Designed miniproteins, single chains. Designs and how they scored, part 58

Each design is a single chain, and the fold is of that chain. pLDDT is the mean over its residues in the fold that is shown.

## One batch from the design tools (miniprotein)

Design m2008
Fold by ESMFold2-Fast:
Structure m2008 (fold): chain A 82 residues (1-82)
Amino acid sequence: SIDELLEEAIDLALKAIEAIEKGDIDEAMKLLDELKDILIKINPKKKNEIEKLVNEAKEAIKKGDIDLAKKILEKMLLLASK
C-alpha cells in the first residue's frame, strides 16, 4: 500500500540522514537512490521533480552541506506524499 511505501521512505530518509551525519558518503548515495525508487512508486507523476531533488541532495552531500541535504530530503518526502 502507499502507507507502507511512505513508512519505508521515511525509514530510508532517516538512514540517509544518519549516513550523511557520519560522513559515510557511499552509504548516503546508495540510500538516496533507494529512497528515489520508493518515492517514484508512491507518486510516479512527480518522477522528474523527485529525480531533480535527489541530484540536488547528492550535490549538497558532496559539498559537505549537511543542512541543505537534510532540507532537500524533507522536500522529497513532502513532494511524494502529496
Scores: mean pLDDT 85

Design m2009
Fold by ESMFold2-Fast:
Structure m2009 (fold): chain A 78 residues (1-78)
Amino acid sequence: MKPKEVITFEGELNEELLFKLIEYILKKAGLNEEEIKEAIEEVKKRIKETNADLKEVIEVLKHIAKENLNVEVEIKEE
């Protein structure tokens, strides 16, 4: 098993933080810049269509990162 990595994101819990988290996860998964851009555009579309709670989406992404990439994500609001 790969060692567990911990990464911290600082800032307001908003769409900017969400997209930074998605970019980080996809980059760690080995996606290229074009694939990351397309994935972010799909996530933007889904959030708009479902009126999703950003906090819930972030928690789901943290779970995916932990289970699939062995990365723990911490968010600190300043």
Scores: mean pLDDT 73

Design m2010
Fold by ESMFold2-Fast:
Structure m2010 (fold): chain A 64 residues (1-64)
Amino acid sequence: MPPNPKNKALVEAAKKALMEVTGKSEDDKLPSKHIATLVGVLIRGSAENLSPEEVRERVKEALS
């Protein structure tokens, strides 16, 4: 099913957190392992009704 507008905001927040943790720009290619972590956090964040800020923190914790 297509993602709702809430999921777009969560995806953007999670991507920014991932880039911040890895030190890469948004234009850099991400390793598959980092993408898998991002997807997992986004699925959980959507299910738990997390804010974009909470999703950012979970991505940071999952990658550290």
Scores: mean pLDDT 68

Design m2011
Fold by ESMFold2-Fast:
Structure m2011 (fold): chain A 64 residues (1-64)
Amino acid sequence: GSTAVDAAAKELGVDAAELRALLARAIAEGWSPAEVARRLTELSGRPVSPATAAGLMRAYEEYL
């Protein structure tokens, strides 16, 4: 797992395993960064930008 994803989960106030599961599903189902941002906003209750979502998707893929 990526330490960047763990840090992001803590900042968003969400469970790190749920964040990883969401990112894994996003990649498997071909979600856009905008769709991931929307779902992260729903999960966290905090605004998440598409740019932040894209960065998290990259961190997850590059370091698993």
Scores: mean pLDDT 80

Design m2012
Fold by ESMFold2-Fast:
Structure m2012 (fold): chain A 95 residues (1-95)
Amino acid sequence: SELEKAKEKFKEAIDRVLEIARRHLSPEAVERLQSIADKALTEIDKAKTKEELLKVFRKFAGEVMRILDEEGAPDSVRAEVARLLGEAFNELKKL
């Protein structure tokens, strides 16, 4: 159940990223982030180990930050999302 707790924390981080995006970004940017989130959710369900889950998280975080840059997200939004993803990654590592 530690793996299941880690999966739930990762899903929580995805929801928080999308909430930030909906408040601050264009509908087009939100749709791109939703697409990456949907792919991450599929990979979370397939993850059988914490190591696999952390690899999925790193890929998701990288794709999110790339989309924020390409969509011209404000520096404050990029900083908030980067902090959120970093905190979530550290919490996943502790489980």
Scores: mean pLDDT 90

Design m2013
Fold by ESMFold2-Fast:
Structure m2013 (fold): chain A 88 residues (1-88)
Amino acid sequence: SSERKKYIEELKKRKKEIKETGDEELRKKYLEELRERAKEGDPLAELELEEEESFERMKRAIDILEEIKDLKSLEERIAAMEEIRAKE
């Protein structure tokens, strides 16, 4: 239907705007609207919400892994510096 096509185009437009701006508030409003539509039984909104939440979970996991990598890298640098000092 024309209404369904308009909704799909609106979703694409909002996703593009969120990606271009990086605005967390705009993203939160988008997710809230998706939750409301999904609650009303819209399967497209439910699918989009699931994909967005999956992406956020993955992003958080990556952020944690980067923090762990940085900590390990720092520990390795400290150990290397101590080894050099011990040889002098």
Scores: mean pLDDT 73

Design m2014
Fold by ESMFold2-Fast:
Structure m2014 (fold): chain A 100 residues (1-100)
Amino acid sequence: MEEIERLLEEAGLTVRVTDDEAEALAAQEAFVAAVEAGEEEQEVALLNESEALQQFARLLAAAQALLYREQTPELRARALALLREAARRLGLDPSILAEP
């Protein structure tokens, strides 16, 4: 989705793909710490997995960055919409992310 790429750029995220599971894990831990610290530039490393898993990981990273920043309600709603779209693409029920 083109919107995912634009959202990642807007959130200051750099995404790269790696075959090294340890590298991906270390990068994800650094990403979470940077998001929690409120840093502008962040990097996410994704395993060279199926397209669906890569799309889900990108959507999750974008949503996480938006939710941890001081963002407008509109940006937070967009992050949740992206998570629901990722769930749908993985064959999960999108309502799992819906309010009860």
Scores: mean pLDDT 61

Design m2015
Fold by ESMFold2-Fast:
Structure m2015 (fold): chain A 64 residues (1-64)
Amino acid sequence: SALRQQGQDLLQQGAQLRAQGYALIDQGNITRGIGYVLRGIGLGYQGALLFRQEGIELSPEQVL
């Protein structure tokens, strides 16, 4: 469904931001890296909410 596609897109965007954030942390840019990770988690949470509208509950590992 459209909600599942939107949810999947948000989860993928969140995963990308978390990956960028961890890369920044590894480079010693801790504050900026944490900001990216938190934004990525926020997008993952939004994606999970769309999946819940379709009756699908995601595990924390799929969002965090």
Scores: mean pLDDT 85

Design m2016
Fold by ESMFold2-Fast:
Structure m2016 (fold): chain A 85 residues (1-85)
Amino acid sequence: MTKEQVKDFLIHLARVVSHEKGLSPEETKELIEKIIKLMEENKLFESKSLEELREGLREIAEKSTDEKVKEMLLDIADLIDELIS
């Protein structure tokens, strides 16, 4: 996968999770922007496998002090886990 494909995939999963949680469009936008920045800072878009991507998301979640960001990252990781199971 290219970096752009990984980024688009993660943004798509983040939107799915936001919709399932019933977040407003404004809350969704703010949360996705925060998560994208964290993913870029942790080089997550450079991940070469879905397993690496899942692990990276969980590591970022463990370091996060924002409960909403932490839950979103873990929910995305769980969706990826279902795809590889």
Scores: mean pLDDT 81

Design m2017
Fold by ESMFold2-Fast:
Structure m2017 (fold): chain A 62 residues (1-62)
Amino acid sequence: ADERATRAGMAGAWGVLSGDEERARALLQSYGVSEEAAERAIAALRAGDGRTAGEIVREAVS
């Protein structure tokens, strides 16, 4: 669970930093994160709140 959540969070962060939020959303969903949770995590990453984004992803895939 934690390893999957960490990989999902890193993929999401990479997508947002690359400016490809659509790809970040798809990657998060491929790791089992729901569309709603992926949108919330991406919004937190855009706001610079990586901790909240990580918590959302961890909760969604646990």
Scores: mean pLDDT 71

Design m2018
Fold by ESMFold2-Fast:
Structure m2018 (fold): chain A 86 residues (1-86)
Amino acid sequence: MEREKVLEEAIKLAEEGRILEAEKLIEEVGASEEEIKEVAKAYAEALIEKAKKEGVDEKKIQELIEEARKLGDLESAKLLEELWKK
């Protein structure tokens, strides 16, 4: 199904840190809240793993969380905060 393939692609883009491209894909298919949350989770997990691997400091992660909140992406902000504190 076209929708299923687009959602799979959005999750892959989010895992690569390409959240803006992932968000455009889910907008095109009219994704549900649950599907949006799944993409946001993939993005947050990939970003935290990259930050840990590359030695990005906590201040940079906090700046990203705050920017997500300002943009209205509360789900990504919440997941970033939860995964960083774990």
Scores: mean pLDDT 72

Design m2019
Fold by ESMFold2-Fast:
Structure m2019 (fold): chain A 78 residues (1-78)
Amino acid sequence: SEEKKIEEIKRNLALVSVYKAMKAGFSKEEILAAVEENSDEKDKKILEEAIEEVEKGIDEKKIEEAEEKYRKAVEEIL
């Protein structure tokens, strides 16, 4: 269950971070280049899924939900 919790934290963080980066004008290529060299296959997949979801026009309320889930999960660890 801890592995699932960590994966959910990573997914929510990736989604929020990608959304904010793309809103700020960063390309998907720039985002991938920044993290891909330092990420394992699982983390790369999470990032690629987040990029795909944002590019498909994810609802802003879903981003807010992801940010809240991330904050809550981090608070549970701290």
Scores: mean pLDDT 77

Design m2020
Fold by ESMFold2-Fast:
Structure m2020 (fold): chain A 92 residues (1-92)
Amino acid sequence: RERLAEIFRESALEAGVPEHIAEEVARLVAAGASLLAAIGRLHTLLVEEEGVPEHEAAVTALLVAARVYERLGDEARAAALRAAAEALAAAA
């Protein structure tokens, strides 16, 4: 769980997520939250606390999820999530 939380924190920071949000969500992962729950919380915090538009927050959340799966060795899921983020960004 600590390793997964660290991977999540680093992935969020690399995607441009503010440190305080990255650390808060990583703590949820360390406490046993699923990756889906963590990604959902990340999206909510970006919209509600940082005022990021929902579309931009969704792109960021998908990119963080992609980086996490890439670091876990799930290249196929990471590639699919990156493609989804790219398609969503292009739709704006």
Scores: mean pLDDT 82

Design m2021
Fold by ESMFold2-Fast:
Structure m2021 (fold): chain A 86 residues (1-86)
Amino acid sequence: MKKIIDVTLTTEEKLPDDTIVDIVEALKNEGVNILSLQYSSLSDTDYLISLEVESETPSDELAEIVKNVISSKANVTELKVSVTDA
């Protein structure tokens, strides 16, 4: 089933350019089938990530996987993840 995952994050320091690649690879290793990715830097510390995924994982469990992956790859001060069935 198709789901949209919207992530808003604020970091202590600017993210390295390869951080998004590391996040994507970690999500793939967790079994998340990524159909599309949009990544936007709103400032040096504010970022927006939008993912379209195909998964049968419940939305609350999927949100937890995404939160854990991002927190393992970035020093976040604020992290908001929403999952919507598409």
Scores: mean pLDDT 83

Design m2022
Fold by ESMFold2-Fast:
Structure m2022 (fold): chain A 60 residues (1-60)
Amino acid sequence: SAAEEKGRRIIAGAREAIASGDRVLLLVALHELQEALDSLPEEYREEARALIAEIQRLLA
């Protein structure tokens, strides 16, 4: 579904941002995760919350 494809894309982008350590990519990924969180399928929400917490930790 479109929602599953969007979830996969956002999660993949967030993982890439974390791997890169690039502050701009981390900020973009954080924004996309926060905006999409409530619209993601349940299986992606848990991973998205974990990625939000990790990115916030890296940006602290």
Scores: mean pLDDT 84

Design m2023
Fold by ESMFold2-Fast:
Structure m2023 (fold): chain A 91 residues (1-91)
Amino acid sequence: SEIEERIKKVEEALGQELPEEHKQFLKKLLEAAPEKISLKALLVFARYLITRYPDRVPSASELLSEKDVLEAELTKEDFEIIKEALKRLEE
């Protein structure tokens, strides 16, 4: 699928395979997104997840509480798409 291909590109750019739980979370995020998340934004977000939460997957609520940190590393447009996707995952 397109989503699985995008996750593989992220893993190639990171130089490592993502834990399965992180891959499933990214798949849900991509499916919930109102618009296409850029590969660059997805890479930044995946790196944030493995750096901050190497041993678990955070809830959408936890990530939304940290939105200011994510906003600093993303373009405004990419941040708004990811933020909206996270809000949809909470509902």
Scores: mean pLDDT 81

Design m2024
Fold by ESMFold2-Fast:
Structure m2024 (fold): chain A 79 residues (1-79)
Amino acid sequence: APVPREEIIERLEEMGFSREAAEMMLDSSTNDLISRKPLRDPVVAPNGSLLHGASYAPWYERHRGLSQEEQLAAFQEFL
């Protein structure tokens, strides 16, 4: 079964991201942070974890053709 969207959001919140930020990161159709603009600055979670746009964009490009459920599973593997 695909990983529930809520579970991935909770993991991002544990890293210190807001729910709004976590949801934006998962929604590639409306999210310039992932799909449309390279991040100029790294996204640093309050717990010190680093999500850098330069590392993120190649990962996303390989997986963006997947269904939403497959994208959520692949995103969990990235985390």
Scores: mean pLDDT 54

Design m2025
Fold by ESMFold2-Fast:
Structure m2025 (fold): chain A 87 residues (1-87)
Amino acid sequence: MKKLKEEAERKYREAGRLIEEAEKLYKEGKYEEAYEKAKEAAELAREAVRLLKETGDESQESINRLVAAELELVAADFMADLAKKKL
């Protein structure tokens, strides 16, 4: 349980970092690179969501982590869509 939650937390935090990188690339007009980074972020966020759901833990801490991971997934998908529309 603890190890699985820590793994999920690492994955959605890395997704957040990649989203920030994708946003910077998008602002620089590097749409292909922004799209690839956003896709990578979405994959990591999806894995984090899957891991958190697998725990079956209904504690407030687990719910908060799941919400954070879901938010990163939504942000990553949004950035990927924005970048793809410029290609």
Scores: mean pLDDT 82

Design m2026
Fold by ESMFold2-Fast:
Structure m2026 (fold): chain A 62 residues (1-62)
Amino acid sequence: FDEIVAEVIAEIDERGARKVQAEGVDNYIKLMLNPEEATLESLERAMLKIFGGTNLDALRAA
């Protein structure tokens, strides 16, 4: 979990898209903190936005 956040920060810095970080990371953290409102679709969407170009199959396996 913490490693994912760190990786997102590094990738966002490389892309120069801090706005994507705010939206992606915030949504992911919010879902993890509030599992009652979370859905698999929302989580997958947040992960895709965070990593950009990440393999969806890999996310499902994780």
Scores: mean pLDDT 56

Design m2027
Fold by ESMFold2-Fast:
Structure m2027 (fold): chain A 64 residues (1-64)
Amino acid sequence: MKYAVIVVGGSEEKRQEVLELYRKRYPDDEIELIEVENVEEGKKLAEELYEKEGIRPIIVVLEE
């Protein structure tokens, strides 16, 4: 199965750590990291990925 980790904010280092954590959690699945500007944009993208592409979305909000 494909997973899209949709991240809001954070540093490049923190985004990479989140990607690595989800890759370890789902080792047999394909994990993609997507950066968005806000939670509302992330929710719209999540709906499109799930309904049109069959990709499982995970939204992560990172603080600085």
Scores: mean pLDDT 80

Design m2028
Fold by ESMFold2-Fast:
Parts: structure tokens; C-alpha cells; sequence
Structure m2028 (fold): chain A 88 residues (1-88)
């Protein structure tokens, strides 16, 4: 679904912006992601797309915290990403 692909892309870009410290850009991208999600009419497709977006976001967070030397936070987000992917 075009709307599902757009939602995942925007949600992941919002998290990238947030982790980079660009809070205003992250907020705008988050709003665009919510708009894209509102166009997904299939509840199962929306659920799966949400899990995929959250899994990719968790992987980005894991990489971010690993780069900062926070191995505990990195391990937590890595495990969360695996759990979310298994649920999708």
C-alpha cells in the first residue's frame, strides 16, 4: 500500500531527525506520518506497518546509543526491534 509505505518512511525519518537533535523537523515529520497513517483503511495493514516502523525506529535508537557508548540502552532497543519484527 502506498499509504503504508509513506507512513513507515515518514515515521522512520521523524525518528532520525529526533535522534539528530532536530526536534522541530521531527515534529513536522511525525505529523506527516500521522496523516499518512490516517489514509490506511486496512486495520491489519496499519498494525503491521506500525510494528515495522517501530522496529526500524528501535534499530536507529540502538545505533545512536551505541555510538554514545550507552551499551545498556543500545542492547534494550536492539531487543525491542527483534520483538517488534517478530510481531509483524
Amino acid sequence: SEAAEEFVRLAVEAVRAYLAGRREEAERLGEEAEEAASKIKDEELLRKATLIAEAEAAELAAEHYAALGDEEAAAFFRAKAEELRAAA
Scores: mean pLDDT 88

Design m2029
Fold by ESMFold2-Fast:
Structure m2029 (fold): chain A 62 residues (1-62)
Amino acid sequence: PMRVYTKSDFERVVTLLRQGKTNKEIADILGVSVRSVKIIVSFVMSGSGAKNRTEAVVLALK
């Protein structure tokens, strides 16, 4: 989507992923679609150079 995501959106998703929340649970908590959460996770993975969700979360916390 053409939606612009803020740094706060990324930080909230990373925090919820650290708590073991699924994409569906994160979507419900933030009031967005599961697709939006998957897109944010993909951006975090790409931007941090991570190969998986867990590594992306660790790298994004820095």
Scores: mean pLDDT 67

Design m2030
Fold by ESMFold2-Fast:
Structure m2030 (fold): chain A 60 residues (1-60)
Amino acid sequence: MSLFAMGLAVRRTTELMRQGMSPQQSLDQVRNFLISSGFSDKSIQDALQHAQRVADKLAA
C-alpha cells in the first residue's frame, strides 16, 4: 500500500473537481495517471477508494 499514491490521488481529484470535472471524470483521469506512473494495482485501488470518498464529499 502506498500512502504517497493515496495522497496524490486525493489532491489530484480535488483539483480536477474544483476545475469543474465530474467525480467520475476526475477519478478516471487520476486512475489513468496512477497506471502510467507505474503504481501497483493494489496501490491504485487503495488510492482510488480514498479519492472516491473525497469526490463524494465535494459532489454533495
Scores: mean pLDDT 80

Design m2031
Fold by ESMFold2-Fast:
Structure m2031 (fold): chain A 76 residues (1-76)
Amino acid sequence: AEKKIFEILDKEIEERGGEITEEIREKMKEIIEEVKKNPQLLLDAAEANLASASGGVRRQLERVREMAKIALEAKK
């Protein structure tokens, strides 16, 4: 499950040309840890906000939703 979450992040880093600052890396780690800790809460929050989100915010919420789903499946 963690491997699949990291694969999603690796793809985003690659799509951005591989350039990423230490600050962005730490922020991504914090998001992953929060998804692992409270996957259902983050899934519910992401889905609730997706209806009103657009552009980059929508893509971030869709990614959080996908990571939360992967984390929930890992707990079954």
Scores: mean pLDDT 65

Design m2032
Fold by ESMFold2-Fast:
Structure m2032 (fold): chain A 77 residues (1-77)
Amino acid sequence: MAQELLEKAKAEKDPKKAIDLYKQAADAAYEAGDIKTVEEALDGIAEIANKSKDLEVQIYASMAMIHASVMLLELKK
């Protein structure tokens, strides 16, 4: 369930694993039409990107944010 993946992502201490869990939460929420959970996943990824000094993590988060943003655009039509 998307909400369970979102909660697991929030508890994950490794930033790359947390981003993967947020992406999975966004995918599951997209399939369910749950705009709010996709937005929460996007916010979580953005927070990781903003707090990280690791360029690899920042790039990975940026790619995930594009993915979630495309899903939000599709859900709004």
Scores: mean pLDDT 83

Design m2033
Fold by ESMFold2-Fast:
Structure m2033 (fold): chain A 92 residues (1-92)
Amino acid sequence: MLEKAKEAKTLEEVAELLRELAEKLRENKPLEEVLKVLEAINETFKSNAIESLIEGVKILIEKGADEEEREILAITFEEVAEMFLEKAKKEK
């Protein structure tokens, strides 16, 4: 996943990675792993939406995240992914 994140250049590739990260959030995977993947995407892709997701993950790492907070974040990742897919369809 981290390798794919470093190579992600298209809205579709980033959207697929965000959906995979949403699944990892629901599977209770370490938030630090999710953060590393997002930071790798942001280095190449540079999106305000990705920056907002990074901030959200950092807050949950500092405070601690329960199941409900992880689900809310996972839904947010899926919403950003859908937005990117819609934009990709418009731009071809």
Scores: mean pLDDT 81

Design m2034
Fold by ESMFold2-Fast:
Structure m2034 (fold): chain A 64 residues (1-64)
Amino acid sequence: ISDSSINNIIKQGNDSIKNGDLFGADVSIGMLQMMSWLSPDKSTKDKINKQIDDLQKKLDKSKQ
């Protein structure tokens, strides 16, 4: 899994939240979860999980 791919999905998730595309945001979070699950390195996994948490909090706040 490349850092470029992870960063692209994070960007897409943030852009979806900004645009009110809640479905697109959920898809991006799901992709990050899959990348976390497929990651062999605990360090990479922890990094991805932190980004998932950050995006999920933003998404939950946007639903208000």
Scores: mean pLDDT 79

Design m2035
Fold by ESMFold2-Fast:
Structure m2035 (fold): chain A 75 residues (1-75)
Amino acid sequence: MTIKVPGVHEAESEEEGIRLAREAAERAAKALGGTAGPLKSVEREGNVLTFTFPVTVTKDGVTSVLDGVFRVRLR
């Protein structure tokens, strides 16, 4: 299952983009009552970075891992 978070953030560097995407993943995970894991993949197409973070959610004794996808625009 894939969670798409709407909203493109602007970053001045790839390092800032990673930080913003990680913070967005942590916020999304918290909203679901779960935990964001380490960065899984980074893809760059021109000025747009796409980051994928695993989000682990446990509910009613069932653990699910979701792929959170976040886009950041380089300025």
Scores: mean pLDDT 76

Design m2036
Fold by ESMFold2-Fast:
Structure m2036 (fold): chain A 59 residues (1-59)
Amino acid sequence: DAVKQVRETMEKWGLPQELIDELIKTLKDKSASLDEVQEKLVEVFKEIEKGPAEKIGKE
């Protein structure tokens, strides 16, 4: 189950429940374009980078 694996991965990354639910909803929507799915994934990765990466790479 791709959706189930994505949810488990996002939970391990400590993402907000709201963002996880939104991404899962987009993945379940078979009418959603690949661009919409990619935009949601990019937003997820940006949130991950802003949190921990900002503390590591910025002074």
Scores: mean pLDDT 65

Design m2037
Fold by ESMFold2-Fast:
Structure m2037 (fold): chain A 69 residues (1-69)
Amino acid sequence: SMDEQIELGYREVVDLTKAKATDDQILARARERARQGQLETARILEEAARSYSTIFRSLAELIDRELRS
């Protein structure tokens, strides 16, 4: 069901984040889920990879700026 795919998506995001997975690794998992027909799980993983990469870059830039100021 869609609810099960959504729950799986968030669970995988949590697991991959705890494992310190790269955005490329998260995207690879998204492609695997899409091949299995779990399109909602794949969408959540793709969004997480995009958001994680953006958040991480923004946070890294903010920390670097504060330490250099």
Scores: mean pLDDT 75

Design m2038
Fold by ESMFold2-Fast:
Structure m2038 (fold): chain A 84 residues (1-84)
Amino acid sequence: MVNPTVVKLAEAEIAKFLATKKNPSRSDEYNLAVAYAAMGQFYYNMTKDKEIRDYFLRQAQEHVSKITDPEEKALAEKIIRAIV
């Protein structure tokens, strides 16, 4: 079960990522999916905590499902699949 603190940390890290590394030529859903996937990989590498990783991956997948461009969706899915 995901701790409410993890949700707040996720939102803070996503805001920081979007401020520094957002790709302005891509959709907001693509940028959010990539940001959540990157945070999932970072937290898993640092903590080896599968629950935190799975939380970030689930958020990334939710944003991938909202991507309308098939090429952006395929790329985001590939990035998420690499984080297992």
Scores: mean pLDDT 75

Design m2039
Fold by ESMFold2-Fast:
Structure m2039 (fold): chain A 91 residues (1-91)
Amino acid sequence: VQDLIQQAVNLMFRGLAYKVDGDYDSAIKSYLEAAELLRKAAELDPENREELLEELSTVYEQASKVAEEAGDLDLAKKLREEAERLREEAK
């Protein structure tokens, strides 16, 4: 579980680097890969599921903002709705 979380954090930093360089497509891909790893971590760690779902929600929010900056409003909306759904599930 910790290894999955560390890999997700590394992908989030890579996503931020791509965003700063204006490579929005690579930034979105990195954030979505991080989201997949956090989702797996939440499934494997029921004790920390709530906290991991909050982190997963944050990753989708960041990906949504990048999609909006890239002009992909449809993708931005879908990612934001997933983030909101995960935040409700984390309660």
Scores: mean pLDDT 83

Design m2040
Fold by ESMFold2-Fast:
Structure m2040 (fold): chain A 86 residues (1-86)
Amino acid sequence: LEEARQRLLELGNRFLELKSRYEKLVADGKVTPEQKKKLDELFSKAEEILKAMREAVRAGDVETFNRLAEEAEKILDEIEKILDSA
């Protein structure tokens, strides 16, 4: 449970860092409309998963938390790859 809380904090911080990078790239006109649409969808999915992870931690559901954390990592990895290519 404490490891789950730590991992949630780390993934939440990574989400905010990537979101900040995305907003900067959009402001600088460096994101295509197709990349923007895909990134908006991926960020929306990541936010929902992070919310579900918070609920799993609150419920003490470590198994659900671990599954959601793996999904969050994959989505954040996808976001990072798109941002790195922009």
Scores: mean pLDDT 87

Design m2041
Fold by ESMFold2-Fast:
Structure m2041 (fold): chain A 111 residues (1-111)
Amino acid sequence: PIEEVRKRIDEEIKRAEEARAAGEPIVSISIEVPPDLTPEQALELAKYAIERSPPGTIIMLDATLLTPEQVEELMELAEEKGVSLALTSPERPEVGELLRRFADENIREKV
């Protein structure tokens, strides 16, 4: 189902583009990562969404399958592309700490 997930990401990105064209100041997309994917597949789907999302988009992503190093890579890519990441992984405190650090830096730099 990785091709189906990419198609859903494309549909969410199209929705985000339409919302921005309609004048919405904050636009979000949600990415549901199937639990049967490998960490590499989850990382590639997240990178795909980040690279194709309009600047200013908030991407909501389940980081359960990702390593802390992969989360750092995604946060750096998101900053480069001008998108924000909202990650969920309550069982992994390292991911929560990374999210907090990048959220604080992103807010501080844009203020």
Scores: mean pLDDT 69

Design m2042
Fold by ESMFold2-Fast:
Structure m2042 (fold): chain A 94 residues (1-94)
Amino acid sequence: SSALESVRALEARGPRELALVHAAIRLRMETRALPAQEEVEALARELDLDPERARRLAEALRRFVEEAERLSKEPDSEEARKRLLELARRLAAL
């Protein structure tokens, strides 16, 4: 499913910013992929989120992707999973 569909599904459960973050994390868990930064920024604009908040969210997701890719190169998959979960929790707290 697309990130937009996931955001719409979670829309009623909290602030739109948090719903978008949860949707991105859920997509990463299900498909092992996160939306591109440009896609996240576009979704935030469609949800009438403040441009500054949209930029911060996109930047946080970009850092999450970069860290996830870095950890995926490590031989210890269990340690990588623990660090990704910690990053996901931190991102969800935004």
Scores: mean pLDDT 53

Design m2043
Fold by ESMFold2-Fast:
Structure m2043 (fold): chain A 64 residues (1-64)
Amino acid sequence: SHMEKIKLHAEILRLKKELGMTDEEFINYLKEKYGINPAKLSELLDLPVETLQKIIEDLREKLK
């Protein structure tokens, strides 16, 4: 659902902030690790829920 994606997107942005990453650094991370290169972070909402969940899991692992 679109509401589920919005919640996942918000969690990704929270984790990005906790990691101290800028928008540019985060876009580069997404490009290198997942092969995605969004022009802006709001375009992450166009990705499948499963992809957004994977990004969250990987970011949580980086915080450990």
Scores: mean pLDDT 84

